# Designed miniproteins, single chains, continued (2): the designs that were tried, part 14

Each design is a single chain, and the fold is of that chain. pLDDT is the mean over its residues in the fold that is shown.

## One batch from the design tools (miniprotein)

Design m4462
Fold by ESMFold2-Fast:
Order: sequence, then C-alpha cells, then structure tokens
Structure m4462 (fold): chain A 74 residues (1-74)
Amino acid sequence: MAEELAKQIAAKELKDLTSEETAKEAARRAVAGESAEDIAKWLEPEYSEEKAREIAEIAVRAAEVARQLADTTA
C-alpha cells in the first residue's frame, strides 16, 4: 500500500530532522491528500516554520514516490 511505503521512505529521509513517528504521520497526511503547506501548519506548534516546511516537503515527495511505485497503471 502506498501509505506504508511512504511512511518507510519518510522515516528514512527525515531521520535527522524529526522523530520516526512524526515522519510517518507526515507521510500519512501527504498520502491522504494534505498539501505540504497543511502538513507544515500541523507541525508548526512543535517545530520552526522553516523546519516544518522542510519536513512537510520531504513527506509529500515520499508520498508521490510511494504512489508512483504502488499505482503503475497497466
């Protein structure tokens, strides 16, 4: 499933920026259709705006990669 793959990619890519749990939740939100801006806003109370945006953008990219791998139309 795209969600599980996105969580694993995000956990690896965000290892030095945030906790594994935060990385996985950000990826789940991205797979659910939340924008990088929405995810960054969710992270902002716990993180600086710059760090939240960086985490959100990586999570969105992880979701895009996971969707491409999970849903190659025949």
Scores: mean pLDDT 79

Design m4463
Fold by ESMFold2-Fast:
Structure m4463 (fold): chain A 70 residues (1-70)
Amino acid sequence: AEAVRALSPEERRTVAAALHFGSARAAAEFLGVAQATVNRRLRRAEARGLVERAADGRVRLSPALIAAAQ
């Protein structure tokens, strides 16, 4: 939970939306923000090891974070 706690509330909402909808594009539509804003926040989460991004923009929770949460 340490890495998740390091995110701002806005970044956490962005990550949750991207995981729920499976893509940065769908999360951006849901949140009413630019896709570039979502991508920037997801890059920060990826750098912290929280999420993994596919080349097509699909977003999933990092396997390492899932293991740490057990």
Scores: mean pLDDT 70

Design m4464
Fold by ESMFold2-Fast:
Structure m4464 (fold): chain A 87 residues (1-87)
Amino acid sequence: SMEKKELLKKAIKVAEEYGKKYEEEGKEEYLEKGFFEMTKLALKALGEDEKLLEELKEAYKNKLPPSEELKELGKKITKALEEVYEE
């Protein structure tokens, strides 16, 4: 099994790779895909339920405000990614 730190580093790398594709091709779809793939890896790293990714995608698609659970999850993901990135 992957360690938490390894999954978080992979999440950052995936986001960077999709960001590069966006810079090269100008397709916003790469930014969206990078964000969701990064989030999926971060959820796995944190031991969170992948159904929260489906809830996030549905909220994004329908332009609905995120639930309090999704907001708190977003804070946890951001903090975890920042801790690994700033090493």
Scores: mean pLDDT 80

Design m4465
Fold by ESMFold2-Fast:
Structure m4465 (fold): chain A 95 residues (1-95)
Amino acid sequence: VEEDLKKIQELTREIVARMDELAKSLPEEERNYVLSLKLFLEYYTQQLIKDPKNKEVLEALKEVLREIIRYFEKRDPETAQLAKELLEIVEKLLE
């Protein structure tokens, strides 16, 4: 659990940093969308650290990660890959 939470924090930090950098070059509407995904990712990750067994938070984080993967798959494959790695940990915790 501690190892999974640490990896979730590390991956979230890297994804957030990449999203912040990419958002700088986007039009306002797309920038707002990316920043909203970032805020949801940070929020649910913080909630998960407080209660790692909260299935509602895990399911919400899963949906946010799927949306990040969908958006970045062609725009920034590395961000999509980091989100896929984080999703695998979240899905493991849901079992």
Scores: mean pLDDT 86

Design m4466
Fold by ESMFold2-Fast:
Structure m4466 (fold): chain A 68 residues (1-68)
Amino acid sequence: ERRARLREAARLILESGLSAAEIARRTGLSVTAARDLRTAVGMLELGVPIPEEIDPEIAEVAREELAA
């Protein structure tokens, strides 16, 4: 459920560059979760480690989808 929504959101971030608000609307995630996921994906794309403050489930989904 939440993990499936996070995976869908990560794909939307990678494929379309949608805003956190639009991702939250499309996936049913909170705006905070969508924003944190966007941050995690962006940091991974820059080659920077994801901060430990970010939810581990969000961080893991970002790593999985970027590697796919």
Scores: mean pLDDT 78

Design m4467
Fold by ESMFold2-Fast:
Structure m4467 (fold): chain A 84 residues (1-84)
Amino acid sequence: SSEKELLKEIVKAIDKIIENMKKYNIPEDIAEGSFHTYLGMLSVSEPENKQLIDEILDEFEKLIKEKPVIEALEEVRKKLEKLA
């Protein structure tokens, strides 16, 4: 996949996680784990984009040290949307 297409698919995945957190009160650790698992699987299926995926994960890991998971996901989403 092109990098722009990959970024759009990651944004869609984040949107689904945020929607489920708000609608079903999904615990923060489950939401964090879901996103981590998604990026891990994506890194295996698209190894040519591993560096980009690792950078996204690193950004998310930094944000969750300072803010709630939902806010971290929203910030990652906004950054990726700007890059796509």
Scores: mean pLDDT 86

Design m4468
Fold by ESMFold2-Fast:
Structure m4468 (fold): chain A 103 residues (1-103)
Amino acid sequence: SREELEELLKLAKELIEKGTEEDLREAYLLLNAIMTRLEKEEGVRIEYIPKEDMGLPDDVLAVFLPNKVIVLDESTRLLTGSLEERKKKLEALYEVVEKALKL
């Protein structure tokens, strides 16, 4: 249900804010689970593309389009890099998932 997805999203936000390696890994799993359910239940499409093909500012890793498409930079397929880089990826995923759930 939408209410279950909203509760999972709230938990993901709390884990991102805590910012430990384990918390960020758990947030990543939760956000991917929410995105999988959005595809199955809400008709949201998820597309991964290279950053250069996004046509957006270099700091933008994710965008939610009005036609229910979540576009993600391919670097978001893997939770790699520094804790700061991982946190930024998760914050970008959180933002687009939150926008998709509010529609």
Scores: mean pLDDT 84

Design m4469
Fold by ESMFold2-Fast:
Structure m4469 (fold): chain A 79 residues (1-79)
Amino acid sequence: SEIESLIFFVLFSKHYAEEALEKLFEIFGADGKEEVDEEVLKYMEEAKKTGDLSKILEALKKNPGKVLSSLKKYYESQK
């Protein structure tokens, strides 16, 4: 899945994280103005330990705007 690969790059690739994040925002038509979801931030921390993106992908199906805002905040915290 292109979406799964892009999320993987945001979490695990310092070199491609920014481009992957920009592409996710383009695909979903998101502007990053949605409120950050603390639950999604916890899923990202868990995914970094386990390599399992399933919870993030499930959250993305329910509310893409909040998930993408949360991914952006996570990426900014890793700079």
Scores: mean pLDDT 83

Design m4470
Fold by ESMFold2-Fast:
Structure m4470 (fold): chain A 77 residues (1-77)
Amino acid sequence: SAELEEARRLAEEAVRLANEAEKKHPNNLDAQMGAGVAHLAAGVSFWLIRKGEGESALEVARMGLESAKKALEGLPL
């Protein structure tokens, strides 16, 4: 389904941005926490994708992406 494909794409993007945030801000606690939340959300989204829960997976993936974007800028959640 389109929702499962989009959720996978966004979750993978969240992981990529979270990894970059961790590298860019290794000593920034807010960035590290935001990246951690993004990784957790991506993991939950991948689990929901495996269950076929497209809408829920997409919602969680979007949350993860938002956390990753804030982390990349060094911002708190």
Scores: mean pLDDT 90

Design m4471
Fold by ESMFold2-Fast:
Structure m4471 (fold): chain A 94 residues (1-94)
Amino acid sequence: MTIRTQFADAGVEELEGEGSIYDPATGATVSIRARLRRVSETEAELTVSYTGPLTDEQVLEMALQALGVEARRLAEEEGRELVVREVTLDVRFV
């Protein structure tokens, strides 16, 4: 999966986020780690690692949520306003 995004004027080249969710159906905690790295002015690469039974759509939703938490943390800690201005999802199943 490739996400095209513009990192606004914060100068951020990379975002990493982590999240977890408890699945009551299996009694397991599903963990996700997402990394969004800028590869050009308009394009970024999303790498996702996860444990447990998730659909690709659920993985994408949790990854974007985890990255959103990290973006807010960076804005608060570094005094930068981080804005992802455009996101285009290009999802490929191999």
Scores: mean pLDDT 57

Design m4472
Fold by ESMFold2-Fast:
Structure m4472 (fold): chain A 61 residues (1-61)
Amino acid sequence: MLTTDDEIKERLTQVPGVGPVTAQKIIDHFGDDVRTATADELTQVQGVGPETAERILAALK
């Protein structure tokens, strides 16, 4: 679908340190719920470290 998942993926790939593969893994884990995820939950995704998780949360703010 070109709605929530596409928007979130595009937003995630704009975060420094997040590439298309990492963005896809985040969507596979959380979908649109990534906006309610904590930094700790985001670090459970392969390729996402603590700093990248914080940047993702800041970008979704």
Scores: mean pLDDT 75

Design m4473
Fold by ESMFold2-Fast:
Structure m4473 (fold): chain A 68 residues (1-68)
Amino acid sequence: MPTKEQILSEFRKQLQELLERYRAGEISRDEFRARVRQLVNEALDLGKQSGIPEQDLMTEINQILQEL
């Protein structure tokens, strides 16, 4: 099963790719927001399967989002 660090690493990678597309004008703000929500849900689902507390994972996800 993936570790917390592996889940967060994949989340950062996919978020960075979405941010690049948004900055390039390839996707709208609404599409960007929808895609970010999908990534958050996917990370939380993987965390749940791996026994990682949702609050801990969510705290680190929010910190990553604030660094944008």
Scores: mean pLDDT 83

Design m4474
Fold by ESMFold2-Fast:
Structure m4474 (fold): chain A 69 residues (1-69)
Amino acid sequence: APPTPPARTAAEQEERRAHLLAIEADPEKKKLVQDIADKLREIGDLFQKALEARRAGDEEAAKRYWELA
């Protein structure tokens, strides 16, 4: 028999793919997922700028980026 890796079974992976395809078929849910992804990306960019400002010793710029995140 083929080896079963110490990860999710093929059946569990198939079930997760079915859930993702169902989300893709629903335009409202797909839009919500995209909106969340866009917002998380924006927040990530602000956090990177805040960290870079802190590393440069610019605490005021870092504070502003934290407030925008």
Scores: mean pLDDT 72

Design m4475
Fold by ESMFold2-Fast:
Structure m4475 (fold): chain A 87 residues (1-87)
Amino acid sequence: DIDPEKVEELRAYVKSKGYEDYITEEDIRFLLKLANGDVEKALKLLDFLISYIEQHKDQIKNELDKKRILSEAFQHLLDNLEEILAS
């Protein structure tokens, strides 16, 4: 049910922002599912994650810190999902 062309478009966006080492293809597929296949909504979710990571970048010293910050970012995204997706 996930369109691979949409996944690649979002992946290209993540790379353009320099976050390909933080946000994986599985993360992108998950966000696209949350966005019900809507690329514009998925971009809003990606921008939220990128902003959270950027805010905490100085706290990332290793892979464990990276995974912790990503986990926190996803939790905050899920807690605010309706607001982020509101038009």
Scores: mean pLDDT 86

Design m4476
Fold by ESMFold2-Fast:
Formats: C-alpha cells, structure tokens, sequence
Structure m4476 (fold): chain A 68 residues (1-68)
C-alpha cells in the first residue's frame, strides 16, 4: 500500500542521511589531522550517498575557494 511504501521510503532516506552525516564527520576529522586527501575522499563518498552530502562537499569547496 502507499502508506507502507511511504514508511519504507522515509526509513531509507533517514539511513542515507545518517550515512552521509557520518562520512562528513570523518572528512572533518581527517581535515583536522591535516590529511586533506582523505578528507576529500570521504566528502566525495558523502556526496554519492545523499544530496546533503553533495551540499556539504559544495560548501567545503566554496570555503576553500574563499580562503585563497
């Protein structure tokens, strides 16, 4: 039914958002340690998981551009 489909869709979206959030946290952790390559790698993974991850990567790229 549409109600069951709606619950499953919400659950999957929440899972994607949680995964993306954890990847962004890992990226910032590696950035703090000075490992820029790993930080970018985890941001790329977050962007592939959800739109929120894609936005986080875009923000990171914008901040780096502004610091130049």
Amino acid sequence: SSRSRQRERRRREEKRLRESSELVKKAFKYDDKGDKDLARKYLDEAARVSAVGELAKAVYDTVEKLLK
Scores: mean pLDDT 76

Design m4477
Fold by ESMFold2-Fast:
Structure m4477 (fold): chain A 113 residues (1-113)
Amino acid sequence: SDEEFLELLKEALLVLAPSAREKIESLESFEEAAELVRTLARGMREVMSSLGLSDDEAVRYLVAAALGLRLGVRFPILDDLRGVQHLRLNELPAASEEQIRLAEELAERVLEY
């Protein structure tokens, strides 16, 4: 449900961006959370401009990074993201097929808004 995805996305974003706690905790709908994810993804894309990421790719990468940190796993999509090394995501165990599907579904729901 959108409420379950909202809770999961808020928890993942809090691990990725603890400095944004007040903003993340104030999110009342999945639409508001999706808007924040797109804003953060644009910022990430600007910092990592050498990767040539599209807006959609930046969202998928941000969701995978946030959810990976929350679940303690590394998503395969992040293997191409050189800048993720300083987040120690490369030291995490590989995500399961079920976790990969969850990350893909969550990113697709964000991209619908």
Scores: mean pLDDT 79

Design m4478
Fold by ESMFold2-Fast:
Structure m4478 (fold): chain A 85 residues (1-85)
Amino acid sequence: SLLEELRKLPPEEALRLVLEMMLKKRSEQTGIPVGEEHYEKMEEIVREVAESLSEEEQRILVEALVLRLEGTPVEEVDAFFQEKL
């Protein structure tokens, strides 16, 4: 399971990996290649999350992003956040 593999990583590394997978999935769906600016924005998100969220909250965010990556609708992911946070 992707989530099980991500749980073995530090929260910051897990977040970085799942965001990179989301960027690659978007690139495949749109045909637009992932550019340097997308990686820069990803690193800014990782830093912001690390400064703003606890380790437990970061783990919840990673799980929510995995649900989005697997095709779960935004509304269901939002409900997950509200339930867990």
Scores: mean pLDDT 78

Design m4479
Fold by ESMFold2-Fast:
Structure m4479 (fold): chain A 96 residues (1-96)
Amino acid sequence: KKVVVAKTTEEYLKYSKDEDVIIKAELRDGEGNVLATLYEDPKDNFSVVIVHRVTPDGTSEIAVATAKAVNKKTIIVAENDPVPGAASREEGLKAL
């Protein structure tokens, strides 16, 4: 499947109707640093969140909340910092 980047709500809604795409979105802090990357398959009702950085106020918590807000099954993958309940990167990406 082709990975597409949704930069606006309109792009997200257009891509959500395409069965042959994986939607990529990035969670950023107030300074523009990427904290987590979301991959969503609209057809499979499935999302994978890759957590790049964990903060006490929760890159993992914010990423999980974001994925749940789109009403999808979510796999969390930890990259740099340990995240409770996280799957391996390989396992998470296989789900897409």
Scores: mean pLDDT 62

Design m4480
Fold by ESMFold2-Fast:
Structure m4480 (fold): chain A 86 residues (1-86)
Amino acid sequence: GKEYGDKGVKYAQEGNLIEALEWALKAAREGDVIGTIKALNQALKVARKEGREDLVKLLEQAIKSAREGNVDEAIKYLEKALELAK
């Protein structure tokens, strides 16, 4: 739910990208589009700061899909981003 998105934001603000993406994925799987977008926007800032252009592209696609209401597509991009971040 919303709690998962908020945890994603918190971990991203702490610089913990992997944990942030894991909580964003949980939010997306529960259909919390707003929480997912919030967490992904913070994760995107961390990925940009780290110079991870590969992650930036996947996170931008995940955010776009979530904003369009395509949650299943957002989950697929987010799963790819999480595996790449590990």
Scores: mean pLDDT 84

Design m4481
Fold by ESMFold2-Fast:
Structure m4481 (fold): chain A 91 residues (1-91)
Amino acid sequence: SAAALREQIHQKMAPLARDIAIKLLLIGAQFDWILEHGKNPEEITFEELTQDEKLEIFRLVVERSDLTDAEKLAMADLLELTPAQRDALLA
């Protein structure tokens, strides 16, 4: 049935689909942040951003999506946030 197939796909593919969706939200937030701060997205790499700037991008993702605490921590790790910055966001 369609319901059984959907459940099977959800069990196997949902973690991958969720991870991709979160990464797309991160990319969108990065672009919006760069443009809002008058920077050229074509000239700025993610590695040139400060930890505080990366934290602001993370906050945009959290504001735009209903992330679990585990997903927020994974995103904070990807953005290389300090333990103190991570704790402040989850408090």
Scores: mean pLDDT 70

Design m4482
Fold by ESMFold2-Fast:
Structure m4482 (fold): chain A 81 residues (1-81)
Amino acid sequence: DTIEKYLELAKKYQEEAERLKGTIEAEYYRALAEAYFYLVKAAESKDAEEQKKYFKLAKEYYEKAKELKEELEKEKQRKKA
């Protein structure tokens, strides 16, 4: 079940974001959680226009998460010197 899988991922990433609250890593997990929540809404939508809107939002949050992950990796490498 794709909806169930996306919902589990969204919840897991939301929990990680709360655990790491106040960090850039938390922002990364928040973006992933939002992306998966919008995928769930798209899959549950009965309206084609709403489904399209939610897919667009999910993609935008995925791109945000990708940018945050790249920034997080650069910062982690700097801290290790």
Scores: mean pLDDT 81

Design m4483
Fold by ESMFold2-Fast:
Structure m4483 (fold): chain A 63 residues (1-63)
Amino acid sequence: MEIPSLDGPPTPPSREQLVEMFRQVQQQSDELARQAEKQGDTQSSQQYRQLSLTGQRSQQELE
């Protein structure tokens, strides 16, 4: 039995789309972090890595 506040089985498209959006945010943020590191912009790289972690946390809250 699933948790009343959370969906365990495949969710309706709208919720699945939210999970996909957070996945995209994670991917984009990770790419931006790598670009910043290549330029020596450590501060921006750290900010993008934090954004990626936030996206991961948000995805976990939906699952």
Scores: mean pLDDT 71

Design m4484
Fold by ESMFold2-Fast:
Structure m4484 (fold): chain A 72 residues (1-72)
Amino acid sequence: SAKETALLMADAYRAAADAVRDPSLYDAALARSPITRLTTESARQAVEVTGDPEAVAEAAERLARRGEELAA
């Protein structure tokens, strides 16, 4: 369903944000699901390009919140 998809995407963005702030969480995020793997890899690449882990994590959290709102 659309709600289930929105929640899965929100979960992936939250996992990516956490992993960007705490690199010890990368392996767990990459192993969690294919969607979370791709989202976490994209977030890590964004950190490499921008040099700003906190800005990348904040962007991922905003996308997660939007997904949660759409699922409500």
Scores: mean pLDDT 85

Design m4485
Fold by ESMFold2-Fast:
Structure m4485 (fold): chain A 92 residues (1-92)
Amino acid sequence: MKIDFDNPLAWNDAQLQTLLAAALSPDPNSGYLTLLGITKEEAIEMLQKLLSTEEGQAKVEAVVEKFSGRHIPVQDIADFVYKIHGVKIKLA
């Protein structure tokens, strides 16, 4: 599986779901980071890239709704990252 780390907008739903699980995990050694082959800091940076664009926000909300069966606004996702990691995500 080839992951384009320069363009997370090109990632499939399973890759994005894994990124979200990695970024929302308080464990720096989570299995989700191992699956992506990245650090926790890189996972948060990629989520920041997605959420700083309107296209990325829509894609993240769609993936979350698909896997959770529930609409979660990107603001709530950003607030949760801040609560867990102390990193403030800039939204579009």
Scores: mean pLDDT 73

Design m4486
Fold by ESMFold2-Fast:
Structure m4486 (fold): chain A 66 residues (1-66)
Amino acid sequence: MSPEQKEIARAAGELYADPRVPTAVKLAILEAMRNGDYRTAARLSAEAARAVGDEALAERLERILA
């Protein structure tokens, strides 16, 4: 995996463990990851990170999308 893909996978794991992230969002991130759609996984993970107040994580993921 690229460094960017590793960062997305790590972010997805952290957000999956966060009880504040809705189950529907967790499942959407997992489906994107399962399909190899790292762009969608990064976007959904950035949105979830902002929703839980992790602005630093959201900004790092948004740089991958830019």
Scores: mean pLDDT 82

Design m4487
Fold by ESMFold2-Fast:
Structure m4487 (fold): chain A 87 residues (1-87)
Amino acid sequence: SELEELFEEFKELVEEALPYLSEEDQEKARKILEAMEKALKDPSLSEAEKALLLGYGIKELKKILPEKFQERAEELLKRVMELLAKA
């Protein structure tokens, strides 16, 4: 699905950013990514609910991402919000 593709793209961005984060923020990032992946694979959740949870995860992770990753994260968040609006 497009949500799964957006999650994989965001996961790659976060993994690229990990070496720039503190150990505490790396652990926080991993936990948020795991929660997002679990939500995406949950058959009881609607596509709109998955998009909403993915959007919240991106917003939270964006707070700890280095400045050079901010623009890429914002573009992914925008794409998730556009999918949610069409749901």
Scores: mean pLDDT 85

Design m4488
Fold by ESMFold2-Fast:
Structure m4488 (fold): chain A 61 residues (1-61)
Amino acid sequence: HMEELERLKKELEEIIYKNSGDKEVAKSIANQLVKVADRITPEQMKKAAETAGKGIADLDA
């Protein structure tokens, strides 16, 4: 069972929320990112999460 994916998902949510300030967007993007967890590394997913969060914050400014 992929309990590590649940941990990664929560970590991605925290990263996106910290960068965007939007909890619901953080959950949505984290859910999309974990769908490709079998094809990219956790490090790449975390970078994508950070970039997405910053992009959302920039649009809201």
Scores: mean pLDDT 75

Design m4489
Fold by ESMFold2-Fast:
Structure m4489 (fold): chain A 69 residues (1-69)
Amino acid sequence: SSDIETLQRMAQKAQQAYEQYTKLAQQYQQLSKINPKKYGELAQQYQRLAQTAKGQYQAATRALQQLQS
């Protein structure tokens, strides 16, 4: 169904976003040792974006399990 295809695409995009934002948050956290105000704020921003993406991934995968069970 189109719903399954949509949820699969949502899960894939959310997983990619989570991995990318987590990596960026870690990189900016390291840079924050040199400039805490600039890079610490960026690290927190990407950490929040990663958590949002994780939530979207979990919601999409749970919905997929419901439709496939």
Scores: mean pLDDT 88

Design m4490
Fold by ESMFold2-Fast:
Structure m4490 (fold): chain A 95 residues (1-95)
Amino acid sequence: MIEPVELSEAELEAVVEEIVRLLGEMEGLSEEEIEKMIATYVAQLRAFLAANPELGPYLGAWLLEVKRAVEEHRDDLEKLEAEIRRLAEEVRAAV
């Protein structure tokens, strides 16, 4: 269901920075929680792509979906955490 999007390394980093910025505007999230959430998700995606380079465009697509989830659920941390977890499982299911 996620459509591939080709992003450069700089564009990937820009999307990650935007996600961290949006999460930083949410009440109740500490800097450590934000960093752990994003770092864990990105590390999982990068590890998967190291084994499957052909799926590079999907990393960009998944990060854009995470950004959309943050924008849609910025007032509901439980829904945001569930959506990020769902997206991570889609990455694992693609193996």
Scores: mean pLDDT 68

Design m4491
Fold by ESMFold2-Fast:
Structure m4491 (fold): chain A 62 residues (1-62)
Amino acid sequence: DPLLEKLSTLYPISRTVLLSLLRRADSNGDGTLSPEEILPFLELLSGLTGRPLSEAEKQELL
């Protein structure tokens, strides 16, 4: 999954943990994150790792 690959590159978190967090962020359970779901998810990851994302990185993921 391309989003999962991008996230594992940006954050020092295992794919298994990222999958678990993605499933919890997916409010519709459709296996896809909407743009409105991606932003709070990225904030969660930044909080967990202590690494803020730049504006450019956020736009690349949207």
Scores: mean pLDDT 71

Design m4492
Fold by ESMFold2-Fast:
Structure m4492 (fold): chain A 98 residues (1-98)
Amino acid sequence: MEKAKEAYELGKAGTPEAIAAAKKLLSDPDPRVRVAAIRGLAENPAALDAAADEVKKLFSDPDEIVRRTALGALASSSDPAVAAEAEAELRALREEER
């Protein structure tokens, strides 16, 4: 939980150094840390855009909550092409669960 809180705060801070640290936590072995890093980055549109490629890699994450969190975050992206791609993937993921 403590490392997850740190990941969230780093993403939320939105400085280049904090974004770089949050990007590293997107590959953490704990899925809770990966979710927190995505949520923190999503609090700042510029931080989310800077980490978009790293967050997109989590669309194929083995943890379902991580995948849904990554898709939900990028579906809210300021880039309409990224948002459309994330929304399409999120719909496909929901259909696979039925």
Scores: mean pLDDT 79

Design m4493
Fold by ESMFold2-Fast:
Order: C-alpha cells, then sequence, then structure tokens
Structure m4493 (fold): chain A 60 residues (1-60)
C-alpha cells in the first residue's frame, strides 16, 4: 500500500530507526486497526504506528 510505505519512510526518517523496526511498528498498527474494523488507509494509521514504535523503543 502506498500509504503504508510513506508511513514506514516517515518513521525511519523521524525516529532514526531501521527499516525492519519501522515495518514491525506499521504492521502492528495495521493489524490493530483492521481488528477494530478500520481500513488500512485510515487517518488513524500514522498516529497508531507512532504509538506502536514508541512502545517498541521503550522495550530497549
Amino acid sequence: SPTVNRIIEDLVQRFKVSQETAVNAVNGAVGFLQGLGFPVDSPLLQPMAVTFLEQELRQK
């Protein structure tokens, strides 16, 4: 999805994390939102992906 790719690139640039770390955060956010019945291109995807990434970074 073009939206997913743009969010991954944004997370890598803003948080200086690896592509793999950003992909994991976005995949978590996508799965969570789809479980709630929201589309993957929802405006909630970017803030949710940031939240998932922040949780991952706190585990380090």
Scores: mean pLDDT 80

Design m4494
Fold by ESMFold2-Fast:
Structure m4494 (fold): chain A 100 residues (1-100)
Amino acid sequence: TEELREEAIRLLEEAKRLAREAGKLDPKNQKKYEAVAKGAELAAESLRKGNFETAYSIAESVKEALRQIGKESSPKVQEIVRRAAELAERAAELAKEALE
């Protein structure tokens, strides 16, 4: 549904913003966080095109990548990354709900 799609897009845009913020605070992993931000953007684009299955798959990948990279970052960056991962997880749940 349109409401689930709009909410999932908003969550992915926020996850993208937080991933880039994490990259700025953690220059060593900046390229990894930028790749995750691009992943969140691709998931949002998939939702805009009505491809909920692709959006779900990419959002799940974004969540897992954030959790993995976050383990290598400072505690302050880990807080931002955990929030971004939770947003990506919720976006994936909404994309899956739209398929049902």
Scores: mean pLDDT 88

Design m4495
Fold by ESMFold2-Fast:
Structure m4495 (fold): chain A 87 residues (1-87)
Amino acid sequence: DADRQRVLEAEVDLALQQMQYSVLKLMGANPEILKEIQEKLDEASRLVGEARRSAQEGKPDHRTLDEAERLIREARELIKRAVEEEK
């Protein structure tokens, strides 16, 4: 069940990043960085959904999951940068 575990971990990580994005938006963070974060989180959400469906069908798509994990990491780095800039 390694594939289902990876999908669950990605879903949890994505939810945490989406929560942090919402906090940054409420704090009035830079609109350009917020847009970039949102675009990455939206695409990651789509890919995690696809990876979940593939895992449920017994045909895990490792490339889709790897891409989702990459986008989540990039969003996390942008969120970290935005938090540090807001002080």
Scores: mean pLDDT 84

Design m4496
Fold by ESMFold2-Fast:
Structure m4496 (fold): chain A 87 residues (1-87)
Amino acid sequence: SAVAARLAALQATIAAATALKARVEQVYHLLANGEPIPAERVPEVLALVGPVSSNADFVPGFQARLAAADAAIAAATAEKAALLAAA
């Protein structure tokens, strides 16, 4: 039961990080085209990246969030694989 609970927690972590990555990528592609973020989407961007002092900080913020999500997915996937191999 402890192993099953840990596998469920790891799967939830992978799912949450994957969903976050998809949301970050959906907004990031707008910035990649050099266009300003629509005013109605600024709260969504700030929720994903955190507060920033200038528009120039949004791209590094998105890159950092994507890297963190990828690292979380990789770590949880590796732990899940190790637990399944040990069973």
Scores: mean pLDDT 76

